# Designed miniproteins, single chains, continued (2), part 72

Each design is a single chain, and the fold is of that chain. pLDDT is the mean over its residues in the fold that is shown.

## One batch from the design tools (miniprotein)

Design m6503
Fold by ESMFold2-Fast:
Structure m6503 (fold): chain A 88 residues (1-88)
Amino acid sequence: SAKEKEEEEVLKEVVELSKRLAEAKLKGEELPKEELEKLEKAKEILDKVLAEGLARMKAEPSLADTPEQAKEWLAWINRKVAELVKEE
């Protein structure tokens, strides 16, 4: 359905942007404003993923602020999205 395709596209975009954010944090670089705006638009899905992760990993609502936290956050997002995509 159109909704399933939209959810898949948004999940892929959230994963890519979250991965880039985490990699930028590891390198000590800032993401371009356009990529940050895309993350804000996908916030609802990101919040859903975070809510599920909180019970297991004690993750905070905001994305990681340090290189170590960014690495853990990236690994968690990659795993969680893989689980969600597999359920489709």
Scores: mean pLDDT 56

Design m6504
Fold by ESMFold2-Fast:
Structure m6504 (fold): chain A 68 residues (1-68)
Amino acid sequence: SLQDVRDNLKREIVGRGKRLNVSDEELNKLLQRLDDLFDEIESRGLSREEAIRELMREMDKIHEELLS
């Protein structure tokens, strides 16, 4: 389900952020970005396939920012 995907992605962000010693403030911003994207996906009525593509693009951006 999309809820399981959401939970897994949040867990991944938190795990990576903790390993990279990211501040709680920055982690909360990244989690909020993911929540905002899920809200957008729901509001736009995107298909599961389209939702997964948007989520993968956002996760790539988040991972890139975590390395900077």
Scores: mean pLDDT 84

Design m6505
Fold by ESMFold2-Fast:
Structure m6505 (fold): chain A 90 residues (1-90)
Amino acid sequence: SKAEETMKKIEELVKEIEELAKKAIKAIEEGNWEQFKKYMEEIKKKGQELSDLWYENLDLLSEEQKKYVIELFEKVQEKILEVAEVADKA
């Protein structure tokens, strides 16, 4: 279904953002600010795509699916905050 396709895309984007966040932290640790900036631009792009998928498909998702996506958004937000904290301390 379109809801299942949407959930799969959301999960894929979340996974990609988490991996990019890990790479961004590593780039900071290595002093590679150019690579860090590149990863942050990719995170921004994928975050926008994630937001668009959420708003476009809100009416297609069950309450259980919406709850799960909100939990995924919270995990992404925590990862982005972790990146910001590491960058601030560098």
Scores: mean pLDDT 86

Design m6506
Fold by ESMFold2-Fast:
Structure m6506 (fold): chain A 109 residues (1-109)
Amino acid sequence: DLVDRIIQLLEEGKGDEAAELVRELLEKVYKILVEAGILKRPADQEAFRKFVDEFVEAVRKGDKKKIYRYAIVLYNTLEPFKPFIKGEENEEVVETALELARRLQEKYK
């Protein structure tokens, strides 16, 4: 649902609106990873926040090549930690982010 909306906004050239939805999703992912103790060090937290900013900017600009590459990074970073995420709402957020990463890879490869 959310993933379909983000993809539709990108197809319509509404990169600013798509970028805001991606930011909201990835900020939720960030909080979950910090709370789960996956992003323990300040340097790891800063690196993830920088990644979010770069991904959001690529989406805003409709940069297909960068979106594709960041989607690969998101999937490879997040998928191994899926078993460590607890709670229905947290699991849904992480699965939504993985689905977004998968769909963007297929769309822009």
Scores: mean pLDDT 89

Design m6507
Fold by ESMFold2-Fast:
Structure m6507 (fold): chain A 84 residues (1-84)
Amino acid sequence: SAMDEELKRLLEEGLELLREGRFREALRVFVQAANLADKHGKTEVSTLFIAMAYAVQWGIETGRYEEAREEAERLAEEALKLLE
């Protein structure tokens, strides 16, 4: 669906920002994606984006950027399975 393609785009944007070390921007993208998914009744996908945002926030607060990226990437794989 058009919604699934938009959520995939936001997911890929957030992951690219994490690879670039742009954690605060990645956090904003994952929160945006969670809100978009929730608005359209995609509760499980929304929950995964919230979890990704939480992992990124934890990385920012602790400086444990690599562990935060690995957790966000793991959650992203689960989200992709739900988006087809």
Scores: mean pLDDT 90

Design m6508
Fold by ESMFold2-Fast:
Structure m6508 (fold): chain A 66 residues (1-66)
Amino acid sequence: SHEAEDLLVRAHILFEEGRYAEALEAAREGLRLLQENRDEYSDEKYERSVRLAEELIRRAEELLAA
């Protein structure tokens, strides 16, 4: 299943569109699915996807708090 990766791609697009609340929601759900389905990923792919999710969450939270 590529559900987590699809959510992170969607979160990135929403973030680029300035839709920070929706980007945050999608990135959090993507991160949750990555963590729940850890066994479905190589270490390299997992680390890369988690890093993307965490960065999107951090940036969206920062912009929403402004």
Scores: mean pLDDT 86

Design m6509
Fold by ESMFold2-Fast:
Structure m6509 (fold): chain A 70 residues (1-70)
Amino acid sequence: SLSDLLALLSELVANPSEEKRAALVEALKQASPRDRTFVLGLLRKEAEELRKAGKDEEAEALEQVIEDLK
């Protein structure tokens, strides 16, 4: 569900890890095209905001999720 995707995104931003990144990628691959497109938009915006805040490690984790879905 969209709620599950948003929860996984929030957990990844709070405490980045390879396991959480992989879980979000897998969930996005199984998500509907609509939910996937919506969450990808959020990932891009959140990564930009994290970079502006100096949270480069968190931003990189989100950018890697986007890359894994290409």
Scores: mean pLDDT 86

Design m6510
Fold by ESMFold2-Fast:
Structure m6510 (fold): chain A 100 residues (1-100)
Amino acid sequence: MKLKLTVFTRKDDPDLAGVERLVAYLKEKYPDKIEIEVVNLDEATPEERARIEARLKELGVHRIPVFIIEYEGKIVDVFEGLVGPGTLLDRIEKVEKELA
């Protein structure tokens, strides 16, 4: 049972260093609980960026970074802006308890 975390970021994001540290922490401490994908919009092709931006607009997201938590293909939660590891872990534990 793995939750999927997708993180959307940009090189001009003032929170980029915080996002990178958070992702590294989660990958090191919780590799069996969460699958992490980081998408840097500046490294995406124009076609990929357009598709991502369309999806984020559909979700009502207006700023980067964005954290999307999915379980079995369903969106469980969406966070706009940098969140602390405690906030993400609390949400993950709550979802795991509801699904157990």
Scores: mean pLDDT 76

Design m6511
Fold by ESMFold2-Fast:
Structure m6511 (fold): chain A 96 residues (1-96)
Amino acid sequence: MQSKKALELLQEKTREIDPEVVEEYLEMQRRSLAGEEIPLEEALRVALRYGRALIEALRKLAEEYAESDPELAKLFEKLREKTEAEIAALEAELAA
Protein backbone atom coordinates (compact mmCIF):
# COMPACT_ATOMS: atom_id res chain seq x y z
CA MET A 1 0.00 0.00 0.00
CA GLN A 2 2.62 2.58 1.09
CA SER A 3 4.89 1.49 -1.81
CA LYS A 4 2.17 2.33 -4.39
CA LYS A 5 1.79 5.88 -3.03
CA ALA A 6 5.59 6.30 -2.98
CA LEU A 7 5.82 5.12 -6.60
CA GLU A 8 3.10 7.55 -7.77
CA LEU A 9 4.81 10.48 -6.00
CA LEU A 10 8.17 9.47 -7.48
CA GLN A 11 6.75 9.26 -11.03
CA GLU A 12 5.18 12.74 -10.70
CA LYS A 13 8.33 14.35 -9.21
CA THR A 14 10.60 12.73 -11.85
CA ARG A 15 8.42 14.23 -14.60
CA GLU A 16 8.75 17.68 -12.94
CA ILE A 17 12.57 17.38 -12.94
CA ASP A 18 13.04 16.06 -16.49
CA PRO A 19 9.75 15.75 -18.42
CA GLU A 20 11.64 15.11 -21.70
CA VAL A 21 13.43 11.97 -20.47
CA VAL A 22 10.28 10.66 -18.76
CA GLU A 23 8.40 10.90 -22.08
CA GLU A 24 11.37 9.34 -23.95
CA TYR A 25 11.51 6.50 -21.39
CA LEU A 26 7.75 5.83 -21.62
CA GLU A 27 7.86 5.97 -25.45
CA MET A 28 10.85 3.60 -25.55
CA GLN A 29 9.05 1.17 -23.19
CA ARG A 30 5.86 1.34 -25.31
CA ARG A 31 7.84 0.78 -28.54
CA SER A 32 9.64 -2.21 -26.99
CA LEU A 33 6.33 -3.75 -25.80
CA ALA A 34 4.96 -3.32 -29.36
CA GLY A 35 7.87 -5.45 -30.66
CA GLU A 36 10.16 -2.64 -31.90
CA GLU A 37 13.92 -3.19 -31.59
CA ILE A 38 15.41 -0.30 -29.58
CA PRO A 39 19.05 0.56 -30.43
CA LEU A 40 21.35 -0.18 -27.47
CA GLU A 41 22.92 3.31 -27.59
CA GLU A 42 19.46 4.95 -27.37
CA ALA A 43 18.38 2.60 -24.55
CA LEU A 44 21.52 3.35 -22.49
CA ARG A 45 21.29 7.12 -23.06
CA VAL A 46 17.64 7.23 -21.93
CA ALA A 47 18.21 4.84 -18.98
CA LEU A 48 21.15 6.87 -17.58
CA ARG A 49 19.35 10.22 -17.94
CA TYR A 50 16.16 8.75 -16.43
CA GLY A 51 18.19 7.28 -13.53
CA ARG A 52 19.76 10.66 -12.77
CA ALA A 53 16.30 12.28 -12.79
CA LEU A 54 15.07 9.57 -10.37
CA ILE A 55 17.95 10.29 -7.97
CA GLU A 56 17.12 14.02 -7.93
CA ALA A 57 13.37 13.27 -7.54
CA LEU A 58 14.05 10.96 -4.57
CA ARG A 59 16.31 13.59 -2.95
CA LYS A 60 13.64 16.31 -3.29
CA LEU A 61 10.82 14.04 -2.06
CA ALA A 62 12.85 13.00 1.02
CA GLU A 63 13.39 16.73 1.77
CA GLU A 64 9.73 17.68 1.13
CA TYR A 65 8.30 14.89 3.36
CA ALA A 66 10.92 15.04 6.17
CA GLU A 67 8.57 16.95 8.53
CA SER A 68 5.07 15.83 7.40
CA ASP A 69 5.81 12.11 6.82
CA PRO A 70 9.23 11.08 8.22
CA GLU A 71 8.72 7.37 7.42
CA LEU A 72 7.97 8.14 3.75
CA ALA A 73 10.99 10.49 3.65
CA LYS A 74 13.23 7.69 4.99
CA LEU A 75 11.87 5.33 2.31
CA PHE A 76 12.80 7.88 -0.40
CA GLU A 77 16.31 8.30 1.10
CA LYS A 78 16.84 4.51 1.08
CA LEU A 79 15.61 4.27 -2.54
CA ARG A 80 17.93 7.16 -3.51
CA GLU A 81 20.99 5.36 -2.05
CA LYS A 82 20.06 2.16 -3.90
CA THR A 83 19.42 4.00 -7.19
CA GLU A 84 22.73 5.91 -6.91
CA ALA A 85 24.59 2.60 -6.45
CA GLU A 86 22.81 1.05 -9.47
CA ILE A 87 23.54 4.07 -11.73
CA ALA A 88 27.20 4.13 -10.59
CA ALA A 89 27.50 0.41 -11.45
CA LEU A 90 25.97 0.99 -14.91
CA GLU A 91 28.29 3.97 -15.60
CA ALA A 92 31.32 1.89 -14.51
CA GLU A 93 30.29 -0.96 -16.85
CA LEU A 94 29.95 1.49 -19.78
CA ALA A 95 33.44 2.92 -19.03
CA ALA A 96 35.00 -0.57 -19.16
Scores: mean pLDDT 81

Design m6512
Fold by ESMFold2-Fast:
Structure m6512 (fold): chain A 75 residues (1-75)
Amino acid sequence: NRTTGYRYVGIGTWYMRNGNIRTTIRYFGRGVGFMPNNNTIRGNFYFTTGVRHMNNGNTTTMITHMNIGRGIYRR
């Protein structure tokens, strides 16, 4: 269910804004499992990768990956 997947991504984004990267990755992973379309899956993959880079202190790479994910969601 795409709605359920987007809800998990939204929750993950909220935790990301609060600096809880581990919980963010968990919720993004759950969201991918509920989103069967390729663009949504690819977008979540780049967001998850971006969060990993943020957790490692690589903010520039994080921004790049998250922008790619955003572009995939918007077509």
Scores: mean pLDDT 66

Design m6513
Fold by ESMFold2-Fast:
Structure m6513 (fold): chain A 74 residues (1-74)
Amino acid sequence: SPLDEVPEEVRKVGEELRELGKKLNSPELLKLGEEVLSVLPLFETKRNSEWYVEALKKIEEARERAKKIIEELK
């Protein structure tokens, strides 16, 4: 049940990062959002719980990277 929401979480994070990149005029942040969104097609072939946990870790790592990029923009 909670794992059924993982692809939507990935999409949400990726789109939020892309929109934030546009708003802050940050090519690095926009590219990070695109990297996150590029994970979405993999859910068509990877449907195990281990991959879903890994995908959640990837988006948390992306959030931390985004935070550092934003701090550099001041």
Scores: mean pLDDT 79

Design m6514
Fold by ESMFold2-Fast:
Formats: sequence, C-alpha cells, structure tokens
Structure m6514 (fold): chain A 98 residues (1-98)
Amino acid sequence: MENVKFLLEKVPELPEEIAEILAKYIGEDKKLLEEFAEKLKEALEKIDPSKLSEEALNLWKIAGEFTLELIKEGRLSKSILLDEVNDIAFYIAVKKQE
C-alpha cells in the first residue's frame, strides 16, 4: 500500500505494524496523511524518553496503546488524529528504547 511506504519513508522510526494501522485508518485523505507524517516526525525529534520518569514512560505507553487500539477499531475521529500525534510519538519512542 502506497500510504504505508510513504509513512515509513517519512518516519523511519515508525514500526511497520503501526504504519499499516495508520495508513488503513487515514485511507484516501492524502492531506491528512502528509500533515500527520510531518507532525509525527517533528514530535519524535522533540521527545527525549531519558528525561521522563519510569512512571511517566508507563503512562505514555498505556495512552499510546489505547489511542492505537481506537484507531485500529475505527473508533477515533479523524478530526482529532492530529491532536493525538504526541501520544503516538511517545509510544513509538518508549517502545524503541525497550
């Protein structure tokens, strides 16, 4: 799927399984895909997981898992996807350092 390839090229840190979930959720909305990928890349560049407490890391992981589950189930409104970029970015950053 072209959207999966676009996400992985723009955000190399993104796990392929998550890229597939996001690509399916965004669907045919090319503008949302481009805006989301850019914001996610920027959010990941600003995150330093080493500055967070273990409790904060666990909370962000739970929040990110919950957001991704809502996306996977089609229960998250596309209008708030850009507002959830930080939750997704923190989840990716935390999982990368595990």
Scores: mean pLDDT 79

Design m6515
Fold by ESMFold2-Fast:
Structure m6515 (fold): chain A 72 residues (1-72)
Amino acid sequence: MEEKLKKLFEAAEKASIALSKGNYDEARQILRDTLLELGISEEEADKLADEAVKNGVTFELIHRALKLIEEE
């Protein structure tokens, strides 16, 4: 659990920095790849990555990703 949270937050920071530089493709890839690694489905990972590119890496987006990771 804690290790997955750390990976998600690290990816969120890197993606946020890429977005601030206008590097949308890099930000999308960082988030998508990390979400897939954390066990989120390809469809959900693509949706979250696209949302991050459109709206930024918000706490709402991170919370949604965490909910998907918490299958228990």
Scores: mean pLDDT 81

Design m6516
Fold by ESMFold2-Fast:
Structure m6516 (fold): chain A 88 residues (1-88)
Amino acid sequence: SIDEIIKELAEEASQLYDQAQQSDSSTGKRLEEVFQTLVLSMAFAVNPEYKPEAEEAIKRMKQVDPEAGEQMEEKYQRILEAWEKEES
C-alpha cells in the first residue's frame, strides 16, 4: 500500500540524515542528494502532483550515483503502481 511505501521512505530518509550528519563534506553532499531525492519521492507518495519533481530528482540521481538512482527508480515505480491501483 501507499502507506507502507511512505513508512519505508521515511525510515530510509531518517537513516540517511543521520549518516550525512556524521560524514565528511564530500560524502555529506552525496548523501544530501540522496536524501533530497527520497523527500521528493515521499512528496509524490503523499500527493501525485509531485510526480514531475520526483521524476526529475531520480533522473539527476542516476547521473550522479547510478546505483542509488536505480534504487530510487524502484521505489518510484512502487509509488506509481500504488497510485494506479487507487485510480478506479
Scores: mean pLDDT 77

Design m6517
Fold by ESMFold2-Fast:
Order: structure tokens, then C-alpha cells, then sequence
Structure m6517 (fold): chain A 91 residues (1-91)
């Protein structure tokens, strides 16, 4: 949303989604689970990027921007871990 409170709530949700994606990637035991975790990671990175853009545009708090950046990093980590797990299972 355009409101600062909505941006912060969205940023917190993006972090939670990123943390879940990282955990899913670490615990993936099948090819489908690993692929799903990698895709969830990419989705979390995109979500964080969109939240960061909204925070910058609508004067979001420093906390909201920091949370959005954390969500981006978590999403990237989950995508990397998921891809590595796909390679491991596929070998």
C-alpha cells in the first residue's frame, strides 16, 4: 500500500516468507521440495524488492527499508540453497 504502516507490515511478512523459504531449502529431501524452495526464494527476493521500492517512494521508515533488504537477502539465500539442493539430489 501507499501508507507507511502498511509498508512496514508488508516488509515483516516478506522477512517471514524469506525465513520460511530458507528453512524449506535447508530441509528439502526431494527434487520437488528443492525446486519449490528455490522458487519460493526467488518470490521472497522479488517481494522484498517491491516493498523496498514502495518504502523509498512513500517515505517508509528506516526499519521498513532494513526489513525489506533482509527479505531480499533471505530470498537470495533460499534460491541459492534450493538450487544447490536440486544439484545434490539430481547427481
Amino acid sequence: GSDPEGVEKDAREAVRNGERAVEAAKNAKSLSEAIGAALSGVGSEVHGELVLRRADRYGGSQEAKDLARRAIELGREAARLGVEKVKEISA
Scores: mean pLDDT 86

Design m6518
Fold by ESMFold2-Fast:
Structure m6518 (fold): chain A 75 residues (1-75)
Amino acid sequence: TVERVVEAAVEALREAGVPPEVIEQVRRVGDAVAASGLPPEEQAALIGDAVRDTLLRAGMPEAAEEARRRVEEAA
């Protein structure tokens, strides 16, 4: 479910030590994706991309790849 995918993303971001405001941005993406009516695979991909982009901007490329994998696993 999209909720499970979002929680996997939030957990990965918390483990990476990103600020709460950034975690809230990812949750907003999850809410928008859930409202879109897209297929579950596309929903997971969009949330995974948001998590990866967030961690890359934070200078954490290794964490970005791991977080993407976790989001895909949760889908």
Scores: mean pLDDT 76

Design m6519
Fold by ESMFold2-Fast:
Parts: sequence; C-alpha cells; structure tokens
Structure m6519 (fold): chain A 110 residues (1-110)
Amino acid sequence: LEERLREWESMPLSEQRELVARAIGRILAIIGDAIDYELNGEEELAEVLRELALELAKEFLDPKTFVAALEIAEMLVNGEELEKIAELAEEYGLDRIAELLRRLAELKKK
C-alpha cells in the first residue's frame, strides 16, 4: 500500500482528478450490474455487488488505499477472473473486499 500511496502523491493534479472521475464511474457500473442481476431474479448476486460497491467506496475515501481500490474496481468492471482480483485484494490487506469477491465467484458458478 505504501507504493500505491507514493504513486498517488507523485501524480499530477490533472491525473488525480481523472482517476477520481474514473473511480466514481466504476462504482456506478458495479451498482448498474447489481440492478441487472436483481431484474433477472439473482438477488444474492445483486446484494453481494452492492456490498462490494460500498466497501470499494470506503477505500476510495482513504488516499492510502485509493489507487489499490481503483485497480480492483477496474479489474472487476473489465470482467477479469474474480479469484485473481480477490488474491490482489488480500495482498493489499483489503480482506473484506477479497471475501466479497470470493462470494461473488461462488455465486456465479451457478
């Protein structure tokens, strides 16, 4: 996490502003996916995605975890393998996010 904080602190203000806009967009994309799952009767998937969006939003409020949380949100929205995203979240010490990602992977196996 110290390396991610240094990345954020060394970043030009214009780039920081762009990443904040991107973080907002990623949270809204996850909420949109949750609504789609609920419309299709997948209530448990929808609830886990809403909890995941909330936990990611909390990490975006902390400069120390902002870049790490954005990397995880980007991987999730891009449809990368959930177990790989969960492993990265654990490496960053974001244990609750890792737990939710593994629960999401379990539910998606049908």
Scores: mean pLDDT 84

Design m6520
Fold by ESMFold2-Fast:
Structure m6520 (fold): chain A 87 residues (1-87)
Amino acid sequence: ITAEDLARLQPDVDEIQPFFDKLHAARVAKANDPSLKLSAEEQEALKRVQEVHREALAKAKEVQTDEEALALAEEYLKRLKKIAEEL
């Protein structure tokens, strides 16, 4: 993975970052206070993110090259961006 490859992915990372910060804050708040209720929208988003993450981890175990790693990262970011856009 080169700096040029990372720069190419950066706009997608920047675009989804605010949504992930919000979901992460909600998850941390729920972990610290079990009485706090996540919205149905937040629960669905977290479920979808967890499914995408689990699939990416399974595929990552089979990655042998930088090219495969970059392709996996691009697919992962694209799927996360779609979830963020649907919120």
Scores: mean pLDDT 72

Design m6521
Fold by ESMFold2-Fast:
Structure m6521 (fold): chain A 81 residues (1-81)
Amino acid sequence: SIYEEAIRLLEEARRDPEKAVEYVEKAIELLKKEPEAAGAVDMAEAARELAEEDQRSGGKYRSEFRRMLQQAISVLRSLAE
């Protein structure tokens, strides 16, 4: 499903911070097709901003980024059910 693919992309972003922005942007593109996922899209967009700041700062925002991703993943898992 589209939610399962988005969750996979967000989990990849968490595992590979160097490619995190790319994975999060792909997840957002998929989720924008689903009106029910609007809240998860907002969380993913916040995570993208945190990932960009994390890359610029050399890892300063890594924990905040991962927390936001985990929140987005949790919302998507509830929607996938």
Scores: mean pLDDT 85

Design m6522
Fold by ESMFold2-Fast:
Structure m6522 (fold): chain A 109 residues (1-109)
Amino acid sequence: MMEEIARLLAEAMKYTLLYDITKDEKYAKKAEELLEEVRKLIKEKGLTQEEIVEIWRKAAEILAEELGNEEALEYFLKAIDLAEAGDPRAPEYYEKAYELLKKALKEKL
């Protein structure tokens, strides 16, 4: 179950990156559909905050492995840890991960 939700979330993140690269609305729509499915599954299963955080970590691992960028994974995991600690630096590390994933995806297109 958690692995399935993590896979859907990773796919949603990938389509968000594809939209940012291509500006093709079909990718934005697909990302939104996948995110809605993720939110529905989280709600239906009554997942805890800890389980939701674990899903985000697994999604980051799936996407980073698919795109072959270990550094992006390190920044993404750091962003998640900082966010859970309430550290205001969390967005900076998330942005670093996002830019590395976007670059890796663009290189594979």
Scores: mean pLDDT 86

Design m6523
Fold by ESMFold2-Fast:
Structure m6523 (fold): chain A 58 residues (1-58)
Amino acid sequence: MLSDEQARRVLLDHLKSRGLSDEQAQEIVDRILSENEIRTVAELQKAVREADDIVAEM
């Protein structure tokens, strides 16, 4: 089971690797975590895809 801190770190690192600033990455991660429960690796992968979709629409 993943902790909220682990899920947040993975999502932040992923978004920053896509060229987002710390502020942009944190805003997207906060939104995703407020809308999604991330307890498993499968749920984390789904959240990563959702984050990529948000970035693609920017």
Scores: mean pLDDT 80

Design m6524
Fold by ESMFold2-Fast:
Structure m6524 (fold): chain A 84 residues (1-84)
Amino acid sequence: TVTSSSIPTVWTVGNGARIVAQSGLAAHLNSLKSYTTERKVEGSPELQEALALLIEGVEKTILGENGSASVEIKDGKLVVTVKA
């Protein structure tokens, strides 16, 4: 489920510039952040599934065809690395 306030239609992410118009990214990121915070389950199957969904969403929504992102949990925090 996606619920979000408006975000900028043009946005730059990662090392080097990738400008992407987005209207749902904040909701996706907030959903995963909430899930990770509430469950605090490092290395669990549920967390790995959530990370896979986030990576797919970020790759398609933020980076497009030529970018990549990796997501991991370190010390209870969500770390996202973005390459464009």
Scores: mean pLDDT 48

Design m6525
Fold by ESMFold2-Fast:
Structure m6525 (fold): chain A 97 residues (1-97)
Amino acid sequence: AVALALLAVELAKKALETPDPVERGELAVEAGNLATLAAEKSTDPLAKALAAEAARLAIEAGKLALKSDDKEAVIKGIAGILLGAGALFLAGDKEPV
């Protein structure tokens, strides 16, 4: 699960760095999905913390994709936000630090 969470963080960071809004949306969806899987399958606090970080970054990437005039980027951005929100819930991010 830690490996999945680390991969999710890497993909979410790449989503934030890409100039292509469609690629940004695609990477946000992939990062959100991997973060969800890591949070769901792991009882390790480190894996859950990394999954929550990846989820937050995926949500931010999805929000940036929504600002595009490309319909595909917008749809993928929405999907990335929803997957990221689900991953945060599963990771147990219930309270602000």
Scores: mean pLDDT 77

Design m6526
Fold by ESMFold2-Fast:
Structure m6526 (fold): chain A 60 residues (1-60)
Amino acid sequence: MKKNEKLLEHYEKLAKEGKPITREDFLELQAEIYKELGENSKAAAIYRTLGKDEEAEKVK
């Protein structure tokens, strides 16, 4: 699967843009990683923590 490649690209993009990573940005990144790994329940939990209930439902 191409999951590891997308995860690496996402990290490199954030580093290249020089943007400060906030706690919320880090949690969103973790949710996307869990979703790509098929850990839908963990991704949904993070989205709900961020108040993104719609995104949480999309990972089911």
Scores: mean pLDDT 70

Design m6527
Fold by ESMFold2-Fast:
Structure m6527 (fold): chain A 83 residues (1-83)
Amino acid sequence: MEELFAKLGRVQDTIAEVLRLISQLPASQRQPFEQRLQALVGDASARLEQLGAARDFAGAVALLDELIGRLEALKNEVLQALA
């Protein structure tokens, strides 16, 4: 339970950081990154809803770990675009 809440907090913090970095890009470059972020969050939200209905908390933790990794990869791509 504590691990699930800690990972949810990390996902929220990472999403906020990615959005902050995207906002620093020229307007013409923002949409592709915004679309990728929305796709990642949307897919994860749908899968979390299914896992919650099944009471699969271990699966939810694993999904959040996967999402954190994908969000960190996207963050690194935005940082490269800013360089």
Scores: mean pLDDT 85

Design m6528
Fold by ESMFold2-Fast:
Structure m6528 (fold): chain A 65 residues (1-65)
Amino acid sequence: MKVRLIEPDGSEAIVSVEELAEALGVEPEKVRKILEEQPVITGKELNEKLGVDNPILNNLTIERV
């Protein structure tokens, strides 16, 4: 699964769910399940659903590609 990371300035990056999960220190399966249920999610809400407080997610929007 690929995801689009959208920054506040409109800049975008496409990464794998595995790369995102590694950066967050969580299992890829957890991120996949969340994005399957909610294909567009804010970084704040993703932090809340994962039970983490990772600053790299601040102000990002994450979209399943």
Scores: mean pLDDT 84

Design m6529
Fold by ESMFold2-Fast:
Structure m6529 (fold): chain A 82 residues (1-82)
Amino acid sequence: GPLTEEEKKGKEIFEKYLKHVFTLDGPDGAGPAIKKGQFTPEEIKEMLKNPQKFFPGSKMPSLENFLSDEEIEALAKYLAKL
């Protein structure tokens, strides 16, 4: 279905900040798992704040260094709808 305004904001954040370092169609890891709809927004938010806990060896930095909690929430809700 169509994205909510908060989910659209999450998509904008993904396209602007993550598209070049994290792809939803990347080989093995977070992107493909998230795309399958296996995670809640709360689980995705935790993954975005602490990627090494969920994906050991990942090149992804903690997004709490770059994004507000509200922006991480919007991003997590967007990713949970994929």
Scores: mean pLDDT 69

Design m6530
Fold by ESMFold2-Fast:
Structure m6530 (fold): chain A 74 residues (1-74)
Amino acid sequence: EEEEIIEKAREIATKYLSPEVGDLARKLAEALLEIARFTGDPIDPREVAATAVSIAGIFSGKPEEGRKAAEEIL
């Protein structure tokens, strides 16, 4: 389930932005999910993936494309 959602974040970020940004989004989603597991917070993995994609879009200089990608995940 989590691995599937992480992979979807990579695919959608690649589609809207680039393969490099897709790889970044995957790494961010993995890191955010690990943090959520460490804190024990009840978090929706889809929302984590969408957040990771949005952040990757901001750092790649394309915040609106990142937002659209995040909306497709949700």
Scores: mean pLDDT 78

Design m6531
Fold by ESMFold2-Fast:
Parts: sequence; C-alpha cells; structure tokens
Structure m6531 (fold): chain A 69 residues (1-69)
Amino acid sequence: MLSPEQLEEVERAARRAAEEAGATVRSIRVTETPSGIAVELELDAPDQDTKQIAAVRAGNAAQEKAEEL
C-alpha cells in the first residue's frame, strides 16, 4: 500500500508524462488497486491521437514510478 506522499509522486510522474506528450492535464486522480495503479485523467489536447498518446504515457509513467517506490 502506497502512502499519500508516494501517491503524490506517482501523480506527478503521470502529469509530467501527459504534458510532455502535448496534453494539458485538467484533472488527475491516482488510485491503488489490487491489480496495480489506476489513473483517471481529464485531458485537453489539440487532437484525439495526442490525447490518447498522452493518456498511455501517463499510465506507463505512473506504473513505473509506483514500481520504484
């Protein structure tokens, strides 16, 4: 079980990955589940492809950060 501070680090990693992909993060929620980290995102992006890439990168960054904590 991750601490609130560790969840904040995971959220920060996910937010950064989405922004680097060209999206603006309107809202983000990170939840620990039995199968791993779940990330709920509200993104603003110039097109659907950019939005999808940003969401995938955010999810991957969250999982990687959670694994290193």
Scores: mean pLDDT 80

Design m6532
Fold by ESMFold2-Fast:
Structure m6532 (fold): chain A 68 residues (1-68)
Amino acid sequence: SVAERYARLAAEAARAGDAERAGEYAMKSSVANLSQGNEEGGKAGAEAGRAARAGDTERAAHYSLLSG
């Protein structure tokens, strides 16, 4: 799905230390999940975005995978 694609890209960016790209992709994954009625995936994507903006690369990667 589109949500899974963005979640994977967010996790890859987070592991590469690119907090800005990780946050952007995590937010796109969250929006896609919410549009499909996947509230749990949407919440995980939002948390990944917050972690990425805070520079917490490990948490960003973890929640990005949970959003997919």
Scores: mean pLDDT 78

Design m6533
Fold by ESMFold2-Fast:
Structure m6533 (fold): chain A 54 residues (1-54)
Amino acid sequence: MEEQIERTRREIRELEEQANASTDPKERTRLLVIANMFRVALATEEMLLERKRA
């Protein structure tokens, strides 16, 4: 689980970097939306990990 969390964080960073490098406003917005979806998934993974520790 922790390895999956780190992988998701890396993917978010890569998507944000690609968005910053993009000159197409539509592509930039698309990449940022995908990054936000991964952030929501990351929050869910962290929440589930904490519940298993309880």
Scores: mean pLDDT 78

Design m6534
Fold by ESMFold2-Fast:
Structure m6534 (fold): chain A 97 residues (1-97)
Amino acid sequence: SIKELEAKIQRAIESMREVIDMVEKGELSPAVARMLMHGLRNDIVKLFSTFASQKEVDAIKAMLDEVVRAVGVDPAEAREKLKQLEAYIKKVLDKLK
């Protein structure tokens, strides 16, 4: 169901937020953080691709790549980009309800 997909995507986004928080606290190296973020990125793309158009999938891929890039460089930028990604995904999901 769309609700189950939304819940899975929200869980992955929350995991990305936790990774950003750990980097900010010095609890996680940038290299390990990028590896974890790539896994979460791929999970979100896979789930989103089941219901979204190719244009929407390409948009979230670009946004996710910005979050992954920023996590080891500027965690505050990564958090802001993640919020923008959440808003976009919510907008796409809301069209399907």
Scores: mean pLDDT 87

Design m6535
Fold by ESMFold2-Fast:
Structure m6535 (fold): chain A 80 residues (1-80)
Amino acid sequence: SEELKKLVEQAVDAMINKDFEKLKEIVKEIGEYMGLSEETKERLFYQLKLYYEDKPIKTEEERERLVEDLTDGLLDESEK
């Protein structure tokens, strides 16, 4: 989904900028788009925050790969 991909791009950019307030807002938008519970949205925020702390994004190629991987992962979860 193009809309989901744009939201994921915004989330990844917020992670790169260490703007966790913006990340929380975008995760809420993703959760509303996907129909996720409040608990699942909180878990997603925490997982994304930890991912950046464990593996910082240094290149545009790494950013694009993360956006694709997260978008695909969210779409796979929505099919269950």
Scores: mean pLDDT 76

Design m6536
Fold by ESMFold2-Fast:
Structure m6536 (fold): chain A 99 residues (1-99)
Amino acid sequence: MRERAELLREVAEEARRGRALELAEAFAELAELLERGEDPSAVLERIAERLGISVEDARYLVNATVEVYRLYREGRLEEARAVEEEARARLDPAVRAVA
């Protein structure tokens, strides 16, 4: 349970280092809400709005991201890369179709 919040904080740090800062803040806030046992729906809605995707796709992205970081922590690098590639393939057509 706390493990998922820790993984989301690691994602936020990675996003701050090389990706969109707005996403880093959203993932850090999501980690805090999960650690407190609060409803993450409002943060998921903001992630969806910022990325121009559905809330369902935002939830999928968050779950896939947590899984990728969990696999990296376990040293399962090939499986982590497979999850990343599947997420990119799945979300790219959906994002382009929703415009």
Scores: mean pLDDT 67

Design m6537
Fold by ESMFold2-Fast:
Structure m6537 (fold): chain A 75 residues (1-75)
Amino acid sequence: MVPEETIEAGVLVALARIRAYILKDYDKALELLEEAIRLAERALAADPDNAQARAILDQARRLREEVRRLKEEAE
């Protein structure tokens, strides 16, 4: 079973997607993504071979960069 931190990070990424793409609440999406990245990095520090944590970390980082770009374009 994956660590709880990995599962929590995955849930936060899903919520951040809803905030960014449906609600267009980029600030809240970025807040959720920073927490997801922190949790996924912690999971990887505990188990560097955790493929699920790595996948979530990569997804969260990509989404963070996209949300930052969308926010800058909206300003």
Scores: mean pLDDT 83

